# Ledger of designs, part 68: designed miniproteins, single chains, continued (5)

Each design is a single chain, and the fold is of that chain. pLDDT is the mean over its residues in the fold that is shown.

## One batch from the design tools (miniprotein)

Design m18500
Fold by ESMFold2-Fast:
Structure m18500 (fold): chain A 55 residues (1-55)
Amino acid sequence: MIKILPYLGTTVTKIQLERLLNDPSVDGLIFNSGQKKLAERVKKEHPDLKVIVQK
């Protein structure tokens, strides 16, 4: 089974994030270093989702 880890760049829309969070093929999300605060919020709201922040 193939799962994906989408990369979220420096600009992320609410609609884009919502679609990714509702996609069953999405195993987690990789956030740009500039999106660390958003990544931390997503991890708190979805603790079972794999959240990675780039350096």
Scores: mean pLDDT 76

Design m18501
Fold by ESMFold2-Fast:
Structure m18501 (fold): chain A 66 residues (1-66)
Amino acid sequence: MTIRARVSGDATQLAAAALRLMGVEGVEVRVVGDDVIEGRVSGSREQAEEALRGLNAIPGVEAEIV
């Protein structure tokens, strides 16, 4: 599964989103644009949904499974 996170704000919020994704086991993180991060999750749907909840808890971050 691929998680896409859009970040509205400072570089600090982008870094927080990237660190949150990197903390998930089996996730490969990629910065796709100035404000977009993608994480490829090689785990279950439940692991992807938990990662999504963690990302959406960060102010200015909107994440979805694509």
Scores: mean pLDDT 75

Design m18502
Fold by ESMFold2-Fast:
Structure m18502 (fold): chain A 70 residues (1-70)
Amino acid sequence: SLEEALRRYVRNVLRAKGFTDEEADEIAERVVELLKKYGYEALNDIMLAIQKAESLEELRKRLEEVEKKY
């Protein structure tokens, strides 16, 4: 499914950045949740959050800011 392809993509990006499997799984689920709630309009902001974040805590905060925008 598209959702599973997106989860796999996000997991792979985060793993390449040094995140653990558990951290990558947590964020992949959060990304799918945000896209289900806010649609494709949120995708670019979500991807920027993933690219810029250096830690799990920063990534969680950036995704919270994305949710507040929509």
Scores: mean pLDDT 84

Design m18503
Fold by ESMFold2-Fast:
Parts: sequence; C-alpha cells; structure tokens
Structure m18503 (fold): chain A 119 residues (1-119)
Amino acid sequence: MLKLTESGGGTVEEGGSVTLTDTMSGPVNNILEVAWWRQKPNEPPKLVASIDFTGLGTSYSEEVKGRFTISVDWEKKQSYLTMNNLKKEDTAVYYSEAVVLEDGKGKVVRGEGVELTVV
C-alpha cells in the first residue's frame, strides 16, 4: 500500500527558501499525478501545484506561480515543493497527494501534512 510522508517544514524567515519533501513508500508504478495542497488558517484547503507521472507536466495556482516549483524523482520515490521568496501568507499545513490508477479509476492517497510557519 502506498504511503506519503512529508518533511522539511518548520519555522523560516520571510524572504527565505525551503523545500518540502514527500517520501513515498510502497509501489509508485500506478501513480498518475502527485500534488501539493495547503490549508492556511481560516481558509479551505487549496491545490498549490501538481506534476504528472512523466515529471514534465506541471501546474501551479496563480498565487505561487514563479515562486514555487514542483518536481519528482521516481528513483528516490520522492516529490519536492521548492518554495522561494516566502511570505507570511505562505504559513500553512502542506499536504502531499498521489492519484493512483486502481481498477480503471483514480484513487487518492494523502499524507498527514507538514507545518510551515513564515515569520
């Protein structure tokens, strides 16, 4: 069974950079997409970025375009959200998700999340 574990959160200074890592345990062969979501205080969860199984097809929310980059390393079984020019508004719990093809349909697997505080 696929499991996602996020790391690289914590407290960082405004204007700084951080990389969040999703470590995937179990089979990755049927993953169609990996995505990063965030939930800010007093807001619903929002999609931040996604990357397809080829590692070439990416999408970003308007609020992070030009600042955040998503990537995947299938040999290491990790995805990364590299975050530059951090603002206090980037303070959130960040979740990784994988869409897995199972019996002809997409099944979502989500991690527990990692906290990022920008001060």
Scores: mean pLDDT 86

Design m18504
Fold by ESMFold2-Fast:
Structure m18504 (fold): chain A 60 residues (1-60)
Amino acid sequence: MEKAKQLVEEGLKRIRDLAEKYGPEAARAAFEAMEQSLKAAGVEIPEDYRKEAEKIIEEA
């Protein structure tokens, strides 16, 4: 659904912002928290979302 896409897109933006401001550890923690929240809401994390998040964290 569209709202699920918005949640993952906002998540990626926040992970990128945290990586720039606080470094990769903060970004990784935020990603992990978002993964838990999305699962609790019944939203399956897309593979492209995971790859993008990991790439952002690695580049941080």
Scores: mean pLDDT 76

Design m18505
Fold by ESMFold2-Fast:
Structure m18505 (fold): chain A 95 residues (1-95)
Amino acid sequence: SPQEEFEKQFWLELVNEQLRLVGLLTEAELRKRRGDLEGAIEAYKEAIELAKETIKKAEEVKPELSKESQEEVEKLIKKLEKLIEEIEEEIEELE
């Protein structure tokens, strides 16, 4: 159905954004291990902004999804919010 294709495209976009987020966090960790603390902080800040943008997009699309997909999206939003808090704590420790 058109609804199923819409939801498939939405989930594919979310997966791609999560992969980009993992890449940024990996880069931040590698920079931190090399003693590039300024570069690590920059990568962490970019990860926070990507996570915030992902949450905003997910919240905007959520009402158009099935009830089951809405519950999964809500869980993802909560995980991303917690991740942002964890990254912010890491930045504070590095600054």
Scores: mean pLDDT 89

Design m18506
Fold by ESMFold2-Fast:
Structure m18506 (fold): chain A 61 residues (1-61)
Amino acid sequence: MQELGRKAVEALKSGNYEEAAKYAEEIYKLDPDNPGVASFLALAYRKAGDEEKAKEYEAKA
């Protein structure tokens, strides 16, 4: 959890939005009731250009 969260944030800050979304998805699988992770996934996917995935996670936030 801790290392995945750090990698997700670092990837987002570096502009590696697809990687940020992948790390955040692993966290979401472990804690699917966390709206903060869902919001992060929506942002990361939107920045990566995957608007369908972004909308899906935004609805879960």
Scores: mean pLDDT 78

Design m18507
Fold by ESMFold2-Fast:
Structure m18507 (fold): chain A 82 residues (1-82)
Amino acid sequence: SASAKEEILKLTKEAFARLSDLVDEVIAKRIAAKKAKAAAPGSAEAAAAEAAYKKAVEEMEKESKELTKELKEKVAEIEAKS
């Protein structure tokens, strides 16, 4: 059986991997927004790309808070059983 320490480390690594994917999405949307603005400043396309970037940032912040909460709850459950 895995030790409580090893299980907690695994959950922490999985949470960081998931956060990394969210950061990659934010970076992709930021690059797209910058390109759209450079190609056609003030266009509807540039505005839509900027809105998509802002939404990706908000989703990353929300998911990061949810991941932190879930990690804390799971760690507490593992510690309670150890």
Scores: mean pLDDT 86

Design m18508
Fold by ESMFold2-Fast:
Structure m18508 (fold): chain A 73 residues (1-73)
Amino acid sequence: SEKKAEELVRLAREAAEALAAGDVERGLELARRADELLEEIRATASDEVKKATLEAATSIMLANREAVEAAIA
């Protein structure tokens, strides 16, 4: 489960980097993968350390989603 939390943060960062580079399609794909992984972690997470990691990753994903929606509107 800890490895999934680390991967979530990594995917969220890669999505942010893709969006910053103007690669909206790649950013959306990475954000979608991160969102899927977030759902898996939520099903099993009861640990405060995991919660902090999820919160950080979720903030990045939310910012990415809003940026993408603005770009394609």
Scores: mean pLDDT 71

Design m18509
Fold by ESMFold2-Fast:
Structure m18509 (fold): chain A 59 residues (1-59)
Amino acid sequence: MDELLREELDASVRLIEAAVKLVVAKKEGNEKEAEEAQKRLDEEAERAQALAREIEALR
């Protein structure tokens, strides 16, 4: 199995985790935690997008 495909699956899991943390932090009114969660979500989304593009380029 391609290593890139495994990394894409892992990136999806990380995106879900980051999104859940952001929602929870916002519901609790914890602005600092929400800020960190948003930054992490953006970073994981960028990584996932880059991996998806690399996989598509190999097809």
Scores: mean pLDDT 77

Design m18510
Fold by ESMFold2-Fast:
Structure m18510 (fold): chain A 58 residues (1-58)
Amino acid sequence: MKVEVTSPEDFVRALEELGASPEDVKAIDLETGEEFDAREAIARLLADPSRKLLVEKK
């Protein structure tokens, strides 16, 4: 299962939907295809509110 997130709040919700901890997920940038761990994903969402990430379990 994959969850689209556009904010740090959405990222927390995605973890709940996946039943996973931050260490067990990866995020993928929908524009570039770059993969991030949870810490990098949150930092990028905070830096750019137009960013869209796809969160999935590793």
Scores: mean pLDDT 80

Design m18511
Fold by ESMFold2-Fast:
Structure m18511 (fold): chain A 90 residues (1-90)
Amino acid sequence: SKLPPIVKDIEEAEKLFKEGKKAYEEEGDVEKAKELYEKALKIYEEVKKKLEEAIKNNGADIGLELLLKKIEEKIEEIKKELEKIEKEEK
């Protein structure tokens, strides 16, 4: 398979991001949300590296490129949520 072993990592990162949004929006726990967002971001950044390596090793693959784009979009979304928290703390 051209897909690296990242499915579990993506599922964990999605769960952490969802838990972070719940902590922020439902619980008002800004510190918990920040910690969960940072954990999700770290996992997505690792997934991004694995996808970039898979593309480099396997050449052009539309499925891998589309998945990489989705992961990059999720990274940007989490960074925006973290920036929102940082601005509200100051």
Scores: mean pLDDT 83

Design m18512
Fold by ESMFold2-Fast:
Structure m18512 (fold): chain A 94 residues (1-94)
Amino acid sequence: GLKEAEEYGLEAAKGGAEAGKAGADPAAATAAAISGAGAAFAARLGLAEEAATSGRGAALSGKAAAETATSEEARKGGEEAAEAGEKAAEAAAK
């Protein structure tokens, strides 16, 4: 539900930020962090469709950050953002 979407959105935001710090593509990492935070915020407000859309955005951007990563830490952050973003979208849609 929305509580789980909030938690996963925050995890996606953290993963995106960590990917960016570790040297992933800055645009992809920033987009993952912002979209993850947006999913959490929308979920907190009860906006299920917006939370799902932002969660999917975090997943796509997190995947892009992981694919552009030149370090293991950056790849891991991007993968965590992608997984958490998908889970946020799925939780918001239920």
Scores: mean pLDDT 87

Design m18513
Fold by ESMFold2-Fast:
Structure m18513 (fold): chain A 79 residues (1-79)
Amino acid sequence: MAQEYRDKVQEARDRAAASGTPEAQAQGVLESAKYLSDYLREKGKQDPSLKKDAEEGVKKAEEQGNQLAAQLLAQAAAS
């Protein structure tokens, strides 16, 4: 399970790096953030003591992913 999520995060990052376009890079960043968020949610479900930390981690991962994707798209639009 943990390896599957890591593989999906890495695949999304590799696709972003290989695509050569800012739009595809932004899409890869968003996909990476979604897989990381899913992984953190699953960890929180398996260990209730980590639920609060998992919820905060999910929020931060989604915010950072959206912010980075927005920056990449803004750079593309400015070019």
Scores: mean pLDDT 70

Design m18514
Fold by ESMFold2-Fast:
Structure m18514 (fold): chain A 64 residues (1-64)
Amino acid sequence: MKKVAVVGAPTREEGEKLGEELRKKYGVDEVVILVGASEEETLKKGKELAEKHNAQVGVYGAGL
């Protein structure tokens, strides 16, 4: 089963940095970065990916 992280961040650089840490620390297979997304939008994306991929999905925030 894939491990997917959805990361909401104010910038792509901050999202990519957190995504890299999640890959190294938790063995995440795929990182989806949402730049400028709200907490609600980030949670919605996580739910969609969990249903679509039959995957273990974590939702994370970086930034503001």
Scores: mean pLDDT 74

Design m18515
Fold by ESMFold2-Fast:
Structure m18515 (fold): chain A 56 residues (1-56)
Amino acid sequence: MEPIKSPNKASAYAGMQLRIIGLQLDLELGAFKTAEQRQQAEQELQELQDLLKKEE
């Protein structure tokens, strides 16, 4: 049990949002050459977005 009552909550949100943006840009720019890397990036995007919503 770890109560999350720290200003890091907002910082974590910002960090996750930046990471999401980076992954989206990489996907849109075609930085990933393999389908495997693309799938992993999309999965990570979904995870980060879900975490952000649940943390709210």
Scores: mean pLDDT 72

Design m18516
Fold by ESMFold2-Fast:
Structure m18516 (fold): chain A 62 residues (1-62)
Amino acid sequence: SWLEEVEKAAEEAVALDPSLREEAEELVRRFREAYEQKDSRAALEAMIETGRLLQRARERAA
């Protein structure tokens, strides 16, 4: 469920700003790895950064 939310945020950011694709893919990868390792802090950090990426994309699109 959390992975789907991170993936959805990353895809929305890339849809708004395609130049963010590499950064978005890296953040999704970091979240997946942290989630598999049960590293709650690393997973939370990747989720926060993905949210910030989406916010930056929305600001540029507005």
Scores: mean pLDDT 84

Design m18517
Fold by ESMFold2-Fast:
Structure m18517 (fold): chain A 111 residues (1-111)
Amino acid sequence: GTVLTESGGGTYAEGSTLTLTATASQDLNGGVNWFLEKPGKGGRLVILGASTRAAGIDERFTGSGSGTTFTLTINDLKKEDTGLYVASSFGVTSSGLPGPVAGNGVKVTVV
């Protein structure tokens, strides 16, 4: 099926800029959705369809990209931005049918 992989995780200074990249094994015409997962809170939608900011998400968060490469940029990092960032899309499942696909996520720590 479609393989989606996130990169760019690590430890970042408060106030700095973070760029995460999601790469797909095949073109994703619907883009990727970005979720932030925090311990005990589940996943929060951050970006929908590559570039649409979700309701309640700060303008510091920007999504871009097309085809097989998508980015999430966060300016002026805050400690509350710490968590697991997961990209998801609609692609080809492991069973060979159209359906939801997601990466394993990338961990970001803001210090």
Scores: mean pLDDT 87

Design m18518
Fold by ESMFold2-Fast:
Structure m18518 (fold): chain A 117 residues (1-117)
Amino acid sequence: AEEYLQKGLEYYALGLQLYRQGKYEEALEYFDKAIEHYEKAIELDPNYAGAYLALGQAYYERGLVLKKLGKYEEALKDYEKSIEAYEKALELDPNNERAKENLEKVKKEKKEIEKKL
């Protein structure tokens, strides 16, 4: 579980770097790799709060990239997946203030994208 989380975080960091460079398609590829590794971590340990937090963040960033590409329906789907992951993380660790803050940010982005559909 931990090994998959750490490898996912490496891919996530690369995705963020590519996103900041405007390399949107390449950023999506690395966020997909991060998500795959986080899902494997969750499969091995379904109560791994850290993996759900990482999954929520990866879906959120992927949604932002899709929004930049004008793919609003796909961005909405990613924001919904992000919300689901953060809600699961908060179910497992209710005191995680960063997860609460991030959940609020994703909900705001979801409302904005719904206006464009």
Scores: mean pLDDT 89

Design m18519
Fold by ESMFold2-Fast:
Structure m18519 (fold): chain A 77 residues (1-77)
Amino acid sequence: SVEEERRQALREKYRAMLDEMREKLPIDEFIAFLEKMLAVLDEQLAQTTDPQQKEELRIMKSVVEEELARARAEKAA
């Protein structure tokens, strides 16, 4: 569906942005960056009433959570 294609495009856009940041930052600084971003996204989600903006924020949060889990796993190895 067009909606699913839009969600996938947003996920890929956000993932590419985070992959670029990952290449530029030491692992500890990247983890701290993701934790800060997650906190900001949670605040924005609590304040947002628009359904489309909520969906985009949830997609971004999902991508940040996935990257944070990966970064933490890499640091632990």
Scores: mean pLDDT 86

Design m18520
Fold by ESMFold2-Fast:
Structure m18520 (fold): chain A 87 residues (1-87)
Amino acid sequence: MEALKRELREAALESMRAAEELEREALRAAEEGDLKKAKLLMVGAMMNAMAASVSAWLAGDEELEERALELARRVRERTEKALEEAE
């Protein structure tokens, strides 16, 4: 089981990195006025953050699960604010 828990933690960290990258791109797209692209990138970021929380939960890493859920909330709040500022 140790190998599976390690793989799940690694998958969670990769998904969190993908979420942060997509968030950065979503914020850039919103700043450039490409609201459709920003919204699609936000969906991708949210999906990756949620996948990270599930992987962390399956790995038994409660701290990483909480970090992933907080990342999902942050991505939503920051991207929605950027979209409002672009309108």
Scores: mean pLDDT 84

Design m18521
Fold by ESMFold2-Fast:
Structure m18521 (fold): chain A 61 residues (1-61)
Amino acid sequence: MDLERFERYMKEAWEAYKKAPDSKEAWKYIVLGSQYRNQGKYEEAAEYYKKAAEEAEKAAQ
């Protein structure tokens, strides 16, 4: 697994969420990403962080 990819998606998710903190869907995906990260499932965590960034970006528009 590529930890650099995981770190990038995690950072992008948090940066996007800061711009749309009222996005309940983005927060839900950040929570799921953090849960998978805590289980050592970094590929699944990366995918959920990616979804969080996408939902935050939609909410910020």
Scores: mean pLDDT 80

Design m18522
Fold by ESMFold2-Fast:
Structure m18522 (fold): chain A 59 residues (1-59)
Amino acid sequence: SMQQQRQQQQLTLVKQASALQQSLDWDTAERVIQQMAGLVQQGNVQAAVQLAQQALKQA
C-alpha cells in the first residue's frame, strides 16, 4: 500500500541520516542531510535516499 511505502521511505531516510552522522565529519553530514531535507520537501524522497547512499559510499 502507499502508506506502507511512505513509512518504509521515512524509516530509510532516518537510518541514512544516522549513518551519515556516524560515518562522515559533522560539516559534510550536515550538508548532505540539509540537501536531503530539501529533496523531501520537493516530494523527491527517492533522490534524497540516493544522495545519502552516494555520500556513504564515498565515506
Scores: mean pLDDT 76

Design m18523
Fold by ESMFold2-Fast:
Structure m18523 (fold): chain A 78 residues (1-78)
Amino acid sequence: MEKIDEALSLARQALGLMRAAGAVTDEEAVEWFNRLVEAKTVEELIKILEEMRDRARAAGHEPAVALLDQAIELAKSA
């Protein structure tokens, strides 16, 4: 449970950084946040985190990529 909460915290932090940098719109940020909290399985959560990481990587936002890599590792360990 704690690992999933930490993964979600890191994902929100990464999303906030991406939004501040203009890598995602406010609407896109809300959509990803909703997908994260609505994930019913760890597998679904990991898929969403990997999609967010791919977006961060495409945007060249290395700090967000690092946070999402950590979030994915925590989710996989849960």
Scores: mean pLDDT 83

Design m18524
Fold by ESMFold2-Fast:
Structure m18524 (fold): chain A 63 residues (1-63)
Amino acid sequence: SLAAASTSLGLAQLNASRGGLTREQAEAILARLRAARAAVADDPDTKAQLDAVIARLEADLAA
């Protein structure tokens, strides 16, 4: 399902950010996460998870 796929993607990206991403990798992941967030607007829990991962990656890119 889209919700399951988006949750898996979000968790995988969170794990990747802990391992240290290049700027290019983080930007590509952000694009994928933003698309996933738009697709799961009807799932508040998945949306919140994706929003958290997006915010984390945006903070990492800003640093």
Scores: mean pLDDT 68

Design m18525
Fold by ESMFold2-Fast:
Structure m18525 (fold): chain A 68 residues (1-68)
Amino acid sequence: MEEEIEKEYQRILELIDKDMERFKEGAKNFLPEEKAEEFVEQVGDTFRAMAEALYKLELERLKKKEEE
């Protein structure tokens, strides 16, 4: 089932990328373009880091369950 977790992680990353593109367009309405881009990059990096942490946690849980 590690394969399913990998697919889910990849799908989440794709969704983050699409949402960040839309968020960037919205942010430009409230912020100068340079600041909007920087802010969106920071938010995107945060979501990707969270997704990676969850992915690693789920992999660790699976390995523990299989080994025990």
Scores: mean pLDDT 79

Design m18526
Fold by ESMFold2-Fast:
Structure m18526 (fold): chain A 64 residues (1-64)
Amino acid sequence: DLKKKLEEGKKLLEATELLLRLQKELAAGTATDEEVEEVIRRLEKLSKEAAEVARAAWEKWKAK
């Protein structure tokens, strides 16, 4: 089903964009803990794997 594949593709694209934006904001030091948690919650709805990557990146930044 082409429509189902397009919907899944849109979710993956949105998850990738959110993940890249989060990593950039963490690197710049501009993201608050509340903003990071909100992005991770959005990622969990789109892709559990992307949410796990985002949480790992956040933990790495907190360890600095």
Scores: mean pLDDT 78

Design m18527
Fold by ESMFold2-Fast:
Structure m18527 (fold): chain A 78 residues (1-78)
Amino acid sequence: DERIGELLRRMAELAEEVKRKGSPEAGKLAEEALGRAMAGDFEGALEALRKARSVATPEALPHIEEMERVVRELERLS
């Protein structure tokens, strides 16, 4: 599905922004969330993002929130 590919690309872009603007810990958790979403583990992806949010800088927080929305949309399409 082309739409799933687009959402995964968007999620990868957002994970890079979290790594660039957030703490290294938040970036690692955002990458974990991407990997879990790619594997179809949407519950695990959301759990990783919840942890990322708790250690994120204010600048990274909007990107983590966008990643959460992308994961929920991927779940709806799966």
Scores: mean pLDDT 84

Design m18528
Fold by ESMFold2-Fast:
Structure m18528 (fold): chain A 80 residues (1-80)
Amino acid sequence: MSEEEKLIEELKKELGRLQELTKKVYEKNPEEAEKIVKETDEKIEKIRSEYSSDPTSVEAIKKILEVVKESIKKVEEALK
């Protein structure tokens, strides 16, 4: 698999995990869940804007993946 394909597959897995965990936070603390979702969306949109000329570049995907991983950590903390 290409590096791009591998990163896209990892991003899909991490996004799926984030979605599942965020649903649990919504049940326990909807305000915290809304905050995490909003902050994640804003960070991803900034990356898309910075890489508007090449939005599917390896660098852009890596930055989005890091944002998703950070959001997963925040969601896991919110579930404690």
Scores: mean pLDDT 80

Design m18529
Fold by ESMFold2-Fast:
Structure m18529 (fold): chain A 65 residues (1-65)
Amino acid sequence: LEEVKEKALKDIEGLKEWLKKQGKLTPELEKKIEEFKEKIEKAKSKEEVLKLVGELQAWLKKHLE
């Protein structure tokens, strides 16, 4: 579980830094990313972590169009 959380949080942080470098990190996107990071840190199963990562990716795809 902790290893899956660590990887997910590292991947999300990398995405956040990439968005920042591209000038695409809006306050709304940053808030949503931080919200999902907090949920992932509190997740109690690997399945929950993967579901949260998928939900964040779906939200970002919709809002970065």
Scores: mean pLDDT 75

Design m18530
Fold by ESMFold2-Fast:
Structure m18530 (fold): chain A 60 residues (1-60)
Amino acid sequence: GEEKEKAVEEALEYAKEVLDLLGWPYDEEGLRKAVEEAVEEEGGEKTVEHARNLLKQVKG
């Protein structure tokens, strides 16, 4: 649904920022699939929260 799509996009943006800050190369299609799988398994809210918290840790 629309909420799932929003969660995928939000978590994907946080994940991209984390990987960019770490200088780790990534494939956008593969990363999107991993985020979609996380949303299916844990739910959108938890997936977004985990990605946001990881970004906070990386930023210091």
Scores: mean pLDDT 82

Design m18531
Fold by ESMFold2-Fast:
Parts: sequence; C-alpha cells; structure tokens
Structure m18531 (fold): chain A 68 residues (1-68)
Amino acid sequence: SAMEREEHLRKAAEDLARGALLSLGLKAEKVEVKVIGDNKAEATVVADGKEYKITYDGDSGEITVEEL
C-alpha cells in the first residue's frame, strides 16, 4: 500500500542520511525525515553543531547533502 511504501521510504531515507554524514566524517545526533514526494524524502540532520539537509530520491537512489 501507499502507507507501507511511505514507511519504507522514511526508514531508507533516515539510514541513508546517517550513512551520507558518516562518509563525511560526521555523526548524526538528530534526524528528522519528511516525505516530499511519492518516492522522495528529505532529512534534516544535526551533526557537530551544524544542520544539514539530505535529500533522497528513491527512483534513482541519489543522495544530495546540503549544509543549512
């Protein structure tokens, strides 16, 4: 169902956001996920006193990291 897909997307986005920050040498302290499309999610993450926006596109598997 659509709700099951949204829950899967939220979990995938959180896991990938944490992984993306780890690849930059940063450990996520706080993660908040927002679904922004049918297969797209945005995570706002706090790490090392800074805020990051991480966008996950489930269709392409692409991850974008932006410092806020």
Scores: mean pLDDT 79

Design m18532
Fold by ESMFold2-Fast:
Structure m18532 (fold): chain A 58 residues (1-58)
Amino acid sequence: DRIREIVERIGEELGASPEVVERAIEMLEGAKANNPALVATEEQQEELAEKIVRLSSH
């Protein structure tokens, strides 16, 4: 699962908890289902994952 790999890597880089990582995965998968254009590329997936992880951590 590419989204899981990306979120886990970004979460590790940002020091996020496993709970924040799992929440970010759910949010990205939801975004892919509802608006696939927001997560069409790995760059977009990384950008959105970073934003979600940062927002959820603080």
Scores: mean pLDDT 77

Design m18533
Fold by ESMFold2-Fast:
Structure m18533 (fold): chain A 68 residues (1-68)
Amino acid sequence: SLGEKLRAWAEELSKDPRLTVELLGDDTLVISGDISVERLTGLALRFIGDLPDARVEVSGNTITVTGL
């Protein structure tokens, strides 16, 4: 399910000390950090490829992944 995929991503990304990762319910993943917008955009592109049933939004240094 999408929720299982988001939990797996949250666990993987939480290993990076530069990132703050929040899983909200079963359908929303929020990632922020003291990293460049370029690096966050690269990560967002990975989500777009891996999570076709999710909406990926980038705003400043924050990525929001929401189930559709």
Scores: mean pLDDT 79

Design m18534
Fold by ESMFold2-Fast:
Structure m18534 (fold): chain A 59 residues (1-59)
Amino acid sequence: MERYRAVRDFRDPSGNYLSFRRGDLLEVLEELGDDFLLARSEATGEVGLVPRRLVEPAA
């Protein structure tokens, strides 16, 4: 299963995007074009859209 790591803290008050903290591990569920991923936070269990620019592949 593909994992990404958050490169910074991110909060979205609208609820359209997944909120996370720097270093959080995100499980990729689907790749949505060039700009977004659908992912689950391993820390919270929440699922949502993640901007690709805010994450990096986790080893």
Scores: mean pLDDT 80

Design m18535
Fold by ESMFold2-Fast:
Structure m18535 (fold): chain A 65 residues (1-65)
Amino acid sequence: STKEAAFDIRAIGIAFDAGLSVKIKREDGVTTVTLSGSPADIAAAGAELKREAERLGLGEVKVHA
């Protein structure tokens, strides 16, 4: 969907700007974002991703370290 594509583009951008590795997986309407890097950067990026998901009205989004 357009919302999912918009979220994925932003998630990649957020991770890139933070110097994090990112992997996005989507199954049955659930989006899982896996981030790798420093714990502080992961926490900040994870919080921003959750705000973006809420802004876009995206369904269930899980963020893992």
Scores: mean pLDDT 82

Design m18536
Fold by ESMFold2-Fast:
Structure m18536 (fold): chain A 59 residues (1-59)
Amino acid sequence: MEEREREALEEAERRGQEAMAEINRIESGEISEEEMTPRQKALKEALETSRKAQEELEK
């Protein structure tokens, strides 16, 4: 395995963890809608859509 490959995987994991932390903050309401960036608003909307789809799959 290349050392570069491991570094890329670590970077991907870090980005994933940051995304999850951001998602959790948005869902918990720690970030007010007024202070959300357009990117964060899009993420919130995407999360609501995905969560609804997941709930439908469980039925």
Scores: mean pLDDT 71

Design m18537
Fold by ESMFold2-Fast:
Structure m18537 (fold): chain A 70 residues (1-70)
Amino acid sequence: SLLEEVRARMAELRADLKAGRISIEEARQRVLELEKEARERGKKENKAELIEEVMSLLVEERFEMQDFAL
């Protein structure tokens, strides 16, 4: 599902950030790209409720990522 794919991609981003493979700025850009991709896929599937859940998850992950970087 879209939500499951987003969770998997966020876990990979966190792992890459912790390993130093990407910078915090790159991680933030990838989160924005993932957000855009999730919105586009949600529109195609006509699942407004799922989009809301994905957006909530991404907002929480962005907040945690900022706290982790500082």
Scores: mean pLDDT 69

